# Ledger of designs, part 53: designed miniproteins, single chains, continued (2)

Each design is a single chain, and the fold is of that chain. pLDDT is the mean over its residues in the fold that is shown.

## One batch from the design tools (miniprotein)

Design m5942
Fold by ESMFold2-Fast:
Structure m5942 (fold): chain A 79 residues (1-79)
Amino acid sequence: DPAKLEEARKQIEEFKEEVRRWVEEHLESEENPVARELAEEGLRLLDSDNPEDREKGLLLLIAARVLREPELLKEVLQF
């Protein structure tokens, strides 16, 4: 179903934008140097024309968020 595939693509793009926005909002207050570096590199790679770099960027942003809010890891690992 092309409509369901397009909706899924839209939801993925909205999720990427939400993660990016959250990380950008918290970057200045980030005290963990590893989380800060992951956030900065992730934001850079997310704007890449290379699909592999964009995927890596998203994973780095998720890692940065989890390091700041480790409680989210429990929610992500449920189902």
Scores: mean pLDDT 73

Design m5943
Fold by ESMFold2-Fast:
Structure m5943 (fold): chain A 68 residues (1-68)
Amino acid sequence: DEARKKAIIAAAETLIALDPSAAPLAQKAIEAVKAGNIEEAERYLQRAMDAASPEARAAASAAYLAAL
């Protein structure tokens, strides 16, 4: 689903911009989307969100929902 891919990328880019500690996992989520591995991308995004600050996580969640 194109909307789901855009949502994952939007959330991951938000995490990369706001929280350096979440950036490596967020980058892996984007790479997984580009490879067509949506389930893996969502797992990496979840791990990135778990590593992120509450502020970065909230912004990423908002970006994800807005892209759906």
Scores: mean pLDDT 87

Design m5944
Fold by ESMFold2-Fast:
Structure m5944 (fold): chain A 59 residues (1-59)
Amino acid sequence: SMEERRRRIRLEAELTMKAMKAFIEGNEEALELYLEAARAVEAGDFETAERLREEAEKL
């Protein structure tokens, strides 16, 4: 649906912004997790994306 596509795009954008912040801060571990989470959202795997995001937030 269009609503699901819009939600996916917003989540990908948010995760990409968090990845950029991690990159600027030199946090390579968080960067990789946020990028993986964004890829999971693109693939429609929201459960994996949420798990990876939570792991990154702890770093």
Scores: mean pLDDT 85

Design m5945
Fold by ESMFold2-Fast:
Structure m5945 (fold): chain A 73 residues (1-73)
Amino acid sequence: MVKVKVTDENGNPVKGATVRASGGDTTIADENGEAELKLEGRALLTVSAPGYSTQTATVEADEEEKEVTFTLK
């Protein structure tokens, strides 16, 4: 399981940011900028929101719970 936290460059949560996994799963960040994905192994995550540049990162789900933070600019 991967927990994704999406913030802007000032550390504010970005509600409504779209989080996509390379396998095609898509989740929307909540009011705290948080989203959760059920991932196995290595996956490329893409995070996008209106008015921000798209960010990508490769994550490895080698722990029971993995946390990844994305900063949108």
Scores: mean pLDDT 78

Design m5946
Fold by ESMFold2-Fast:
Structure m5946 (fold): chain A 55 residues (1-55)
Amino acid sequence: LKTLPKEELEKIIKELEEQIKELREKAAQGDATAYAAAGILEAALDLYREALEEQ
């Protein structure tokens, strides 16, 4: 993660936030797979946010 520039990290964070929103909407409709996927992507989002803060 330390090798990624700030602009690339911000782009990845925005893309993950959008995907998480879509998955949360599907999970609310009863999609258990979407619920699990949203949780995984939220964990990844936290890692990228921490990497951005270190810069």
Scores: mean pLDDT 79

Design m5947
Fold by ESMFold2-Fast:
Structure m5947 (fold): chain A 94 residues (1-94)
Amino acid sequence: MEELEKEGKELERKGAILATAGYILISSGTPEGIEEGRRLLEEAARLYERAGELYLKSGDKEKAKKLYEEAARIAEKAGLEDLAKELREKAKKV
């Protein structure tokens, strides 16, 4: 359990870094910045999804739900509507 939570925390940390970088790039307003920023947000959403899966396996349903909700929010900001919907459904099932 402790090892899964530690791995989940590291994935959450990496996701936060990529999300921050993605938002900064999108805020630049350049076509190149928007494209790269969306790519980083997609990676961040996937890292939060994986972190949520690890917390769920460790028995921390509350943390897993919050991570899926955050992943969905990031995916929505990246314009990934299908991924955002999938992640919101995962959060509801926790």
Scores: mean pLDDT 86

Design m5948
Fold by ESMFold2-Fast:
Structure m5948 (fold): chain A 99 residues (1-99)
Amino acid sequence: KTPEELIEEAIEKIGRAAELLAATGDFDHEVQAALLLIYRGIAKIDLRKGNLQGAAESLEMAADFLERYAPTLPADVAAEVRKLAGEIRKLAEEVKSKL
């Protein structure tokens, strides 16, 4: 896969994680979902500008954010969020390896 395709895949995973956070019905998790979408937006802007390194850095920040807040989620949601965080991090590392 190209770096651009890897970034797009990670952006989709961030969107899924935000949906999981918002679906809890908890106000704090709804706010966390909104903040997560800011990292997604930054990654999309950097991708459009051809700043693949900047996009990868935003993906790593999103993964760190998800790992930090996963312990506050219900156990099944936390497990899926941690899985998504790991996948996002791996994609960001693969992007950096191709630069």
Scores: mean pLDDT 88

Design m5949
Fold by ESMFold2-Fast:
Structure m5949 (fold): chain A 55 residues (1-55)
Amino acid sequence: MPSIEEIENETVRLLIEAAARDPELYARMVEAIRAARAQGWSQEEIYRLVKELAE
């Protein structure tokens, strides 16, 4: 796995791509990230969640 900084950058890239291409997917990603953070998920877990939703 890449570093935490690389994981954060890749997560942001996926969000930007979703925002440009599929606003509905972007909204789902944002809501999923909010829920995951509320539950105390790690950056790696949030990255995997966003990647799963994007693919």
Scores: mean pLDDT 78

Design m5950
Fold by ESMFold2-Fast:
Structure m5950 (fold): chain A 68 residues (1-68)
Amino acid sequence: AMPETEELREALERAREIVREALRRGEPISELIRRLLEEGIPQGAAQEALRELLPPEVLEEAREEGER
């Protein structure tokens, strides 16, 4: 398993907060993904936060946007 550090834990918590705030604002999934990248969130932390907080249908859309 990939080693988890304090920095990765903090990144995951930040990613969760960004995802929750974006969902409250009704931001499009593409803008949410862009914001996570602009905030310098590691891909692993961003994916984990999205997996936890998005419904399966929206999570699939987020994956498709990331493939573009």
Scores: mean pLDDT 71

Design m5952
Fold by ESMFold2-Fast:
Structure m5952 (fold): chain A 71 residues (1-71)
Amino acid sequence: MAEKIDEIAEAKKNNDQERYEKLTEEAVRLIRRMAAGGHEAAGVAPPPWTPELDKRLREAVDIAADWVIEE
């Protein structure tokens, strides 16, 4: 995950919109898979995946990428 955030930060620094969009989508997809796997391992149904949750995760990924850029 950290490696994906670093790649997103690099794409953002280089103003590579296409790569930034692709990597952000991959990061959100990975988070979704990890969350689903955790719930499955616990024997409970995962919470519903809403557009609001997707937006929040994309925002969180962008914030994390900005932290790497400022570093």
Scores: mean pLDDT 72

Design m5953
Fold by ESMFold2-Fast:
Structure m5953 (fold): chain A 55 residues (1-55)
Amino acid sequence: SLEDQIAEVEARIAAVRAELKAKIDAGTLTFDDVQKYQAEIDALVAELEALRAAL
């Protein structure tokens, strides 16, 4: 269902944010990491907005 797809995307966003936070807390965040995580979050947010618009 759309609701299940929304929940999956929200969970994926939370997981990516947790990975980013772990790298920040460890002091291991690189410039490449910033670009990667920003792109992943932006793509997931766009997917989430599209799914919500379809409700």
Scores: mean pLDDT 86

Design m5954
Fold by ESMFold2-Fast:
Structure m5954 (fold): chain A 77 residues (1-77)
Amino acid sequence: SDIEKRIEELDKRIEELEKEVEKLKKELEELKKQDLSDPEVRKKVEEAMEEYLRADSELGLLLIERGVLLLIKKREG
């Protein structure tokens, strides 16, 4: 089924994004322990936050798509 194949593709992408989000959260927590008055530290925080927001937003959209496809599959048989 095309739906089952798409769910498998989404599961792989979701797993990768969940790992990326977790990595970025840990990076941000470590950066918070550094001197935030340092412009270089602030730049790293801004870059990590931008990547985090991108990855988290993409993850959210894929989770919604996966949920919709699961509901369609459940209703089709």
Scores: mean pLDDT 86

Design m5955
Fold by ESMFold2-Fast:
Structure m5955 (fold): chain A 70 residues (1-70)
Amino acid sequence: SNKQRMLSLIGEILRIIGDILDKEKEIEKLKKEDPNDPKVQEEIEKLRKEIAELEARRDQLMAELRSIPS
């Protein structure tokens, strides 16, 4: 049913949002340690890349959710 599909998509979107927030928090923690350390910068870039991939997946699922009539 449309309702079951919506709930499934909402659940997956919520999980992705949680993962993004966790990674953003980790970036803030890393910046607080030593923002000029090349190793820290490399870890931050890796996390930013992972966030971008998660945001793309979130946006895809949000588009699918918007395509379902309320």
Scores: mean pLDDT 87

Design m5956
Fold by ESMFold2-Fast:
Structure m5956 (fold): chain A 77 residues (1-77)
Amino acid sequence: MKTRIEKAIEAVKSDPRLPPEFQEAVIEALKKLPDDATREQIAIAIGKAILSLDVDDETKAELARRAMEVVLPVYFP
């Protein structure tokens, strides 16, 4: 529970390019995932977090890409 999820949370919090509201939404979504989550499960969780944001579709796509770049290496080093 603590190792991969906590590292992913720390990576999200440490990225100054991600808005605080988006960081919180992604962190909440990640907390619902198992330690051995698949890429598909991670993508779905991040996608759900992004759908909660009141931003342009272009910004949503960029934030999704950035979040995946930050999170995926933690789960799949």
Scores: mean pLDDT 75

Design m5957
Fold by ESMFold2-Fast:
Structure m5957 (fold): chain A 66 residues (1-66)
Amino acid sequence: GPGAAAALAAAEAARRLDAEAARKHSVQMTKNGDAGSAAGAWEAARAAERGDGETGYQSGLAGAKA
C-alpha cells in the first residue's frame, strides 16, 4: 500500500546515508594503514547504494569492522 512505498523510500534514504558514512570510514581506515577494513567498508557502502537488502548491508558493515 502507500505506507509501504513511503517506508521503502525512507529505508533507501537511510541506506544511502549509511553508505556515505561507510565511505568516510573507508577513507579513514586507509589513512590508518588498514587496507582490509577500508575495502570492506567500501563494499558495504556499494551494497547499501544498490539496495541489496538490509541483512546483506548489515553483514557487510560487520565484516568491515571486524
Scores: mean pLDDT 59

Design m5958
Fold by ESMFold2-Fast:
Structure m5958 (fold): chain A 96 residues (1-96)
Amino acid sequence: MEIKEVTIIVTKDGVATIVIRGKITEEEVQKIANDLGETFGLEVEKVVANEDIGVITLKAEPSKARAIAEYLSEKYGLKITGVLETDDYVVVVLEG
């Protein structure tokens, strides 16, 4: 697994969308989804992946965005390069 970029978008309606770009398998994306669900007690709603992109959808409040980003940063050696926080959503960008 080679992760080049992760974008985390958590919206006020309780949906977290995590977009992983790189050389990844569906099995590797599913393992990340399950790990996040277990670590943070979040429901994994959907996992979709191809050879270049994985997308994970979780039930999460915007307050979880930073904790998820910091966890992925530590576990996969990614750097947090951008944070955008509004009343309606939080976006965090990580790069490898």
Scores: mean pLDDT 87

Design m5959
Fold by ESMFold2-Fast:
Structure m5959 (fold): chain A 64 residues (1-64)
Amino acid sequence: ANARLRELVERLAEAIAAGDEEAARELVEQIKEHLVTEMGYSEELAENLARLALREAEEYVRRR
């Protein structure tokens, strides 16, 4: 897996666990940017994948 994407997703889960909504929003934007610029995904697909990652991170934190 892409190490940078994994790092961003891990930081997103940490921000959500800490209740830091501003950091979580910034990390979602960084994930979208990375998917578009580094991995060549369309902006629409990157937006959908970033929203899925956010939802999964929120669910993971809630189930701990």
Scores: mean pLDDT 80

Design m5960
Fold by ESMFold2-Fast:
Structure m5960 (fold): chain A 82 residues (1-82)
Amino acid sequence: DMYELVKKALSDDATAEDVKALMDKLGVKDYEVDGKLAGKNLFLLLKKLGIDPSKASEIIDKNGDGVITAEELYEVIKEKLG
């Protein structure tokens, strides 16, 4: 389930395995295996989806609170890959 992969990878409790599962599912390459879904790994994911990382907050943060939720990221993944 794509939503569960996104939710686990983006959580504060995310393990390297959770991030790997999402990256492998989406075909993202050259990510940091032991990294969280932040910084370089998040950049590579957004690039794979065709999203400009500098505009990620405008595209994903639909409630304007400055926080990207699993629901918001999952909607973007569906829109770009569906």
Scores: mean pLDDT 71

Design m5961
Fold by ESMFold2-Fast:
Structure m5961 (fold): chain A 71 residues (1-71)
Amino acid sequence: SVSAEALAAFAAREARALAEEAGLSPDQAKRVGDAARETALALLARDPTLPMSEVLAAAIETARKLIEELR
């Protein structure tokens, strides 16, 4: 099993990589990663039975929306 913290950390790293690939600054990329982490943790706090795939999809969608705003 994966802890909520481990899943959130993974989502943050993936989101940060997407932001860096999109050409965002290191500070902006960190902000995108933090937003993805917060989304994952908030979802798991509301419903700890959510599938890992659903949590990751929501966290990455949050990242993609923020990347578009910061471009």
Scores: mean pLDDT 87

Design m5962
Fold by ESMFold2-Fast:
Structure m5962 (fold): chain A 61 residues (1-61)
Amino acid sequence: EATLRGVRLLAEGRYDEAIAWFEKALAEDPDNAVAHRLLGLAYRQKGEFDKAAEWDAKAAA
């Protein structure tokens, strides 16, 4: 599934591709808290802490 593909890319350091797959997961299920959490993680690993915090907040809702 889209989330699993994103997780593999994230593990490989392919953060932009991972983000694209997590966005696809959210397009299929907008309430996917796991995808919101993983987007926060991906942005944090890119060093974009402001975006990471925003997605972390969405995952907590």
Scores: mean pLDDT 79

Design m5963
Fold by ESMFold2-Fast:
Structure m5963 (fold): chain A 62 residues (1-62)
Amino acid sequence: SPAVEQARLVLDLAAAGETDVARLRAHAESVLAELRAAGLPEADIAALEAEAAAVLAELEAR
């Protein structure tokens, strides 16, 4: 899905250089809500939520 690929790319960019955790969290939550509303499989949503949580936790630990 292009939307899932776009969300993953945003999280990858976060891991690559974006350090504003609050901004990244808000963006990730917004994207995940839109993908869920669009009817993406729960397995895909769960995978993206786990990825977002891992990236945000890593940035917060710094």
Scores: mean pLDDT 69

Design m5964
Fold by ESMFold2-Fast:
Structure m5964 (fold): chain A 61 residues (1-61)
Amino acid sequence: MEIEKEAYELARKFLEETGGDLDATIERVRDYLIEKYGLSEEEARELARQAVAKVLEDKIA
């Protein structure tokens, strides 16, 4: 889905920018999803967590 794909791309970018800080990356992706899509904090945080987990699973350098 488009939202999930965008969250994934952002998670990848923010993981590099935060030096691998998972909590900081999840927070940045969450804030973006709330701002752009109007998701609740809980929904945005869960999507951010899933995006970060998927990036880690894919072992993207």
Scores: mean pLDDT 79

Design m5965
Fold by ESMFold2-Fast:
Structure m5965 (fold): chain A 79 residues (1-79)
Amino acid sequence: IAAAINLLSFALQAQAANKNPAGISATVAATIALYSLPAAVAAYLTAAAASIAALVDAGDVAGALAAAAQVAPAVQAIL
């Protein structure tokens, strides 16, 4: 689980750098389904994906990258 969440953070950073908000949402949804993540973690990740995608849409790639990097520590705090 921890390794999968760290990989998710990395994937979200890559999607943000590529300016792909749809990829951010799709990657999070796929990860939640694949690992059957707890409801609290799934809710956090869904909200985080929306926030990161909104930053990309606003042109704040640096902010999106920073937010994506915080996903793994935040999920570890929930678990």
Scores: mean pLDDT 78

Design m5966
Fold by ESMFold2-Fast:
Structure m5966 (fold): chain A 102 residues (1-102)
Amino acid sequence: MEEQKRKQQEENFRKWKEQAEKQAQEMFDRDKAEIDKNREEYAEFAREHFAEYQALAGAGYNQAKNLYKLGLETGSEELMKKGGEYLAKSLTYQYMLDLAKR
């Protein structure tokens, strides 16, 4: 029973992570569309706060990884979803940083 429960948990984790990553991409795509409407304003903000946004992008990515790990350990779909939300934020900050370099 324990071994079967572990395999089921790992399969659930994989599916939840894939779902969370798809939702993160959809969230990022929406944020990107809004940023693209005012690209120069967002680029200027990112230039003024480049080091801060670089740190926020990294922190968001690390938080997503930590939430995914906690979600696996606790069997929590909600924590996997939160991980996806932090991944989306990290992708958005990275996009703003990329605009700042252009």
Scores: mean pLDDT 82

Design m5967
Fold by ESMFold2-Fast:
Structure m5967 (fold): chain A 95 residues (1-95)
Amino acid sequence: MEKILQKFREWAATLDPLAAAERIASHFFLYARARTAEMKTLSPEEQKEELERLKELAAAIVALVRELFPGHEELVAALEANFEDTISLMEYELS
């Protein structure tokens, strides 16, 4: 988790806020997709635990972006909504 957050912090430092948020969203989507594919071999209980970890990661990323881009609340809200949509899609694929 810390390694992913460090990578996102680096993108936030080198890119403009919109470009950073777009790259973070894309990376989270790809990460969630890869993780969900691995989770299909797990029990329903283990899948639930991994989904909760994915939600925790999403919350940590939103908190990080809020700290790094003060005053960009609309951007943070859009990113949070994007993560909620991604997680909903993953939950659907595990059904």
Scores: mean pLDDT 82

Design m5968
Fold by ESMFold2-Fast:
Structure m5968 (fold): chain A 59 residues (1-59)
Amino acid sequence: SAQELLEQAEALRKKAEEYRKKAEEIRRKGGDPLEVQILEGMAALLEGVASLLEKKAAK
């Protein structure tokens, strides 16, 4: 259903926020820049999937 798609999209966006927060914490601590890039990349992928689910729910 459209509601389930929107709930899944919201869950993915929340997970993406967690990854972005973790990436920022690693960056502030002077950690591995590659790990930061991987976490930011994972967040971007989750945001992309959430956007597609939201578009599908609108149909």
Scores: mean pLDDT 89

Design m5969
Fold by ESMFold2-Fast:
Structure m5969 (fold): chain A 58 residues (1-58)
Amino acid sequence: MAKEEARELIRKGLEAQLKGDDETANEMAEKVRELVQEGKLSVDEVQELVAEEVQKLN
């Protein structure tokens, strides 16, 4: 659950960045940071999810 939630947040953040919506991009990044702080995800897992979502946009 938390990993898939983070994937959706990362995807929305990347899409917001492409639209120039910095407010939404920052909001999505903050929510991902909260999942890491809660111990539901590691920083390494977030890095892997970001790489995967970036590849989908290529």
Scores: mean pLDDT 81

Design m5970
Fold by ESMFold2-Fast:
Structure m5970 (fold): chain A 59 residues (1-59)
Amino acid sequence: SMQQQSQQTRDSALTLSVADQRSLSQSGQAKSQQDPEYQPIYDALQQAYQQKEQEALSS
């Protein structure tokens, strides 16, 4: 379940705009602080955000 959720979050995050990705990253951080088991999801969101930001700069 957590593994499936992480994969779905990763897939969804990669298709979002930079602004939406940033919002998900912040939500993931709050959730990971409440539920440490969500740390992998937070890490995935941060990684996706960095990738998406770079893509936005490159068009």
Scores: mean pLDDT 63

Design m5971
Fold by ESMFold2-Fast:
Structure m5971 (fold): chain A 73 residues (1-73)
Amino acid sequence: MVEEEIKSQPREDVIKQVEDAIKMAEQQLAQNPEDKTLQEVKELLEKALEALKKGDYSKAAEYIEKADKLIEE
């Protein structure tokens, strides 16, 4: 479960992982700017990052799970 995975790691490490994922999505969007799935994934990861900075792990997990589901489709 994503929330348990987030809670098992130092907060700083989880924030860095989400920031790295956003950076990767930005690099892919630079090559495919019309990719609506990548745009939505980036938005969800940015919301997850904001939730993590506020200490809201449940909200962060929800946004990460939504981003993961979009990648699976």
Scores: mean pLDDT 76

Design m5972
Fold by ESMFold2-Fast:
Structure m5972 (fold): chain A 79 residues (1-79)
Amino acid sequence: SMAILEEMSEKYSKKAEEIEKYGKPEEQKKFAEEAAEEMLRRLVSLDEELSALYEELVKQGKPLEEILRELRRKRAELE
């Protein structure tokens, strides 16, 4: 279900904004990687293409909000 991605997106978006304002770049990257890893665990049994996209975005150092947005977009595209 997409509901869990939406809940996570909202929660992590707020946390990402806080880290962006007060955290160091390395902390932002670590947070994004941890959040993406958590999302991957929940989605890994659902779609291989979605897992590949997440790995690519994390490797590129994309911000958490963009990673979650792209994962949701890709999931909808695969439906």
Scores: mean pLDDT 67

Design m5973
Fold by ESMFold2-Fast:
Order: C-alpha cells, then structure tokens, then sequence
Structure m5973 (fold): chain A 118 residues (1-118)
C-alpha cells in the first residue's frame, strides 16, 4: 500500500540521517539526530501526503545543518541517497505511490540544486 511504502521510505531516510550524524561534530550530530527523530515520526503517519511533506521538510533542515557546518558534500550525498530510495518508489504499479515518489524526487532535486548554489 502507498501508506506502508511511504512509511518505509521515511524510516530508511531516518536511518541514513542517523548514520551520517555519527561522522559529524557534536553540535551538527545533535541537530541531525533531531531530524532523524522527526523522520521516524513521519514513518508512523497514516496520511502519505503528510508523511511526504514532513520528510521533505526534515531533509531540507538536515541539508541546511550540514551546509552551515561546512559539510556541503555530505549534504549532497544524503540528498542523492534519499533520491535513489524515492526513485525505487516510482517503479510501483500504484498511481498514488508514483505521484508521491515524483513529488519526493522533485523536492529532493530542488534541495540538491539549492545546496550546490550555496
């Protein structure tokens, strides 16, 4: 179901953010862990559209945190990994899942472009 696929996406992204936090300084790590927790909460949402919106917001805040810390390459890597997972959702035969995955891919791509311009 679309709900379960989006919940799984949010959980996988939360795990990437948590793993990345372990390679950062204490202040950056703490802020990334806060975003990982928000992504884990998004993974429990029954509304897939709300979950997608919260994932995009958390990815934006995680990317901004990394850019502010001078870790622009890590921000791009995080966003590219999230985009790859979203691209797998786009292969779903379900039209709602395809629409939401397209929104994720477009939102993540916009954030990547913003990071590259920073």
Amino acid sequence: STQKEVQQFALEVSEIVERLSKTQDEDTSKKLLEQSEKLREASKLKDPSKAVSLVLKSLNEAADTLVDAGRKDDAIKLLEEAKEIASKLAESPDLETNLLSSMLIMGISATIQAVKKS
Scores: mean pLDDT 89

Design m5974
Fold by ESMFold2-Fast:
Structure m5974 (fold): chain A 55 residues (1-55)
Amino acid sequence: MSLEEKKEQIAKGGQEAAKAGLPAEAAGRMSYREALEAGLSEDEAREVQKLAEEA
């Protein structure tokens, strides 16, 4: 999986959690943590967090 595809997949997970009733801020933090655990940089994880919060 490319870096871009991985970022999209993690952000999508957060967006789905937000749509299921998780607060956008909590969904964003979840995606941020998952991105860091997946080996993304802090800056990349923050972009993923922002995408998840925009659900």
Scores: mean pLDDT 78

Design m5975
Fold by ESMFold2-Fast:
Structure m5975 (fold): chain A 68 residues (1-68)
Amino acid sequence: SSGEGLLEAANLLLSSKEKAIVTLPDGTVMEVDGSNPAQAIGAILAIIGSGGGKAIVEADGKKLEVEG
């Protein structure tokens, strides 16, 4: 896994002022509150653990594709 995409996703999730939406490669959708670091960490671990596909992270009007 490339560290750059994961770091960008982590920064977006932790700095979001609104709810972030994470869509995993299997189609699972997670809502993440940036004020709760445990939710952001859980989402990043889910992306890493999903394997073999692209996750989509949406927050603060930004959309990022991340490979786990």
Scores: mean pLDDT 76

Design m5976
Fold by ESMFold2-Fast:
Structure m5976 (fold): chain A 98 residues (1-98)
Amino acid sequence: MLEEAVEYFEKAAEYFRKAAEVSDDPETQELLRKAAEYFRKAGEAAKAGNVDEAIKYVTEALDYALQARERASPEAQPLIDEAIKYAGKAIELMKKAK
């Protein structure tokens, strides 16, 4: 379960990085990079078995992701949506891990 959650956090971070690459707005790029970094931190916390810390990081990552989504170009939107989908799967697994 935790290994699967880590994979989903890693996929979320990957899609946020791809969304940043297709974005030309510096503020949107920064928000997407922050989302990716916090999902990376959530994955590291999950690997350490620290479910509560992983949930805190994912909450911060989602805040950045939603801000970026509102600013996103049509090219970035589907990548952000895919990342949020993977994040949701990871959160479900993390909640069941305790």
Scores: mean pLDDT 83

Design m5978
Fold by ESMFold2-Fast:
Structure m5978 (fold): chain A 91 residues (1-91)
Amino acid sequence: SKEEVLKKMEELTRRALAVAKRYVELLPKIKDEKKKKELEEKLKKVSELLEEAGRLIREGKYEEAEKLLEEAEKELKELEKKLKEEEEKLK
């Protein structure tokens, strides 16, 4: 439904902002340049998917937005897992 799409957009936006904050705090502590690039590229992809989903929502294209939000959720879940793994290495 339209309400479920809007609620998912809000949830994923909040999660993406939390992940971005954690990434910035971890960035100077990560020694692996390839891992930094991987995390940055995934964060950028999540941001782009959420921005496009927001555009589709504004245009009333809720079914198309839902598909992008599902893709963003999958990418965000992987990014959250990778950040947790990097945080655990610093203990």
Scores: mean pLDDT 86

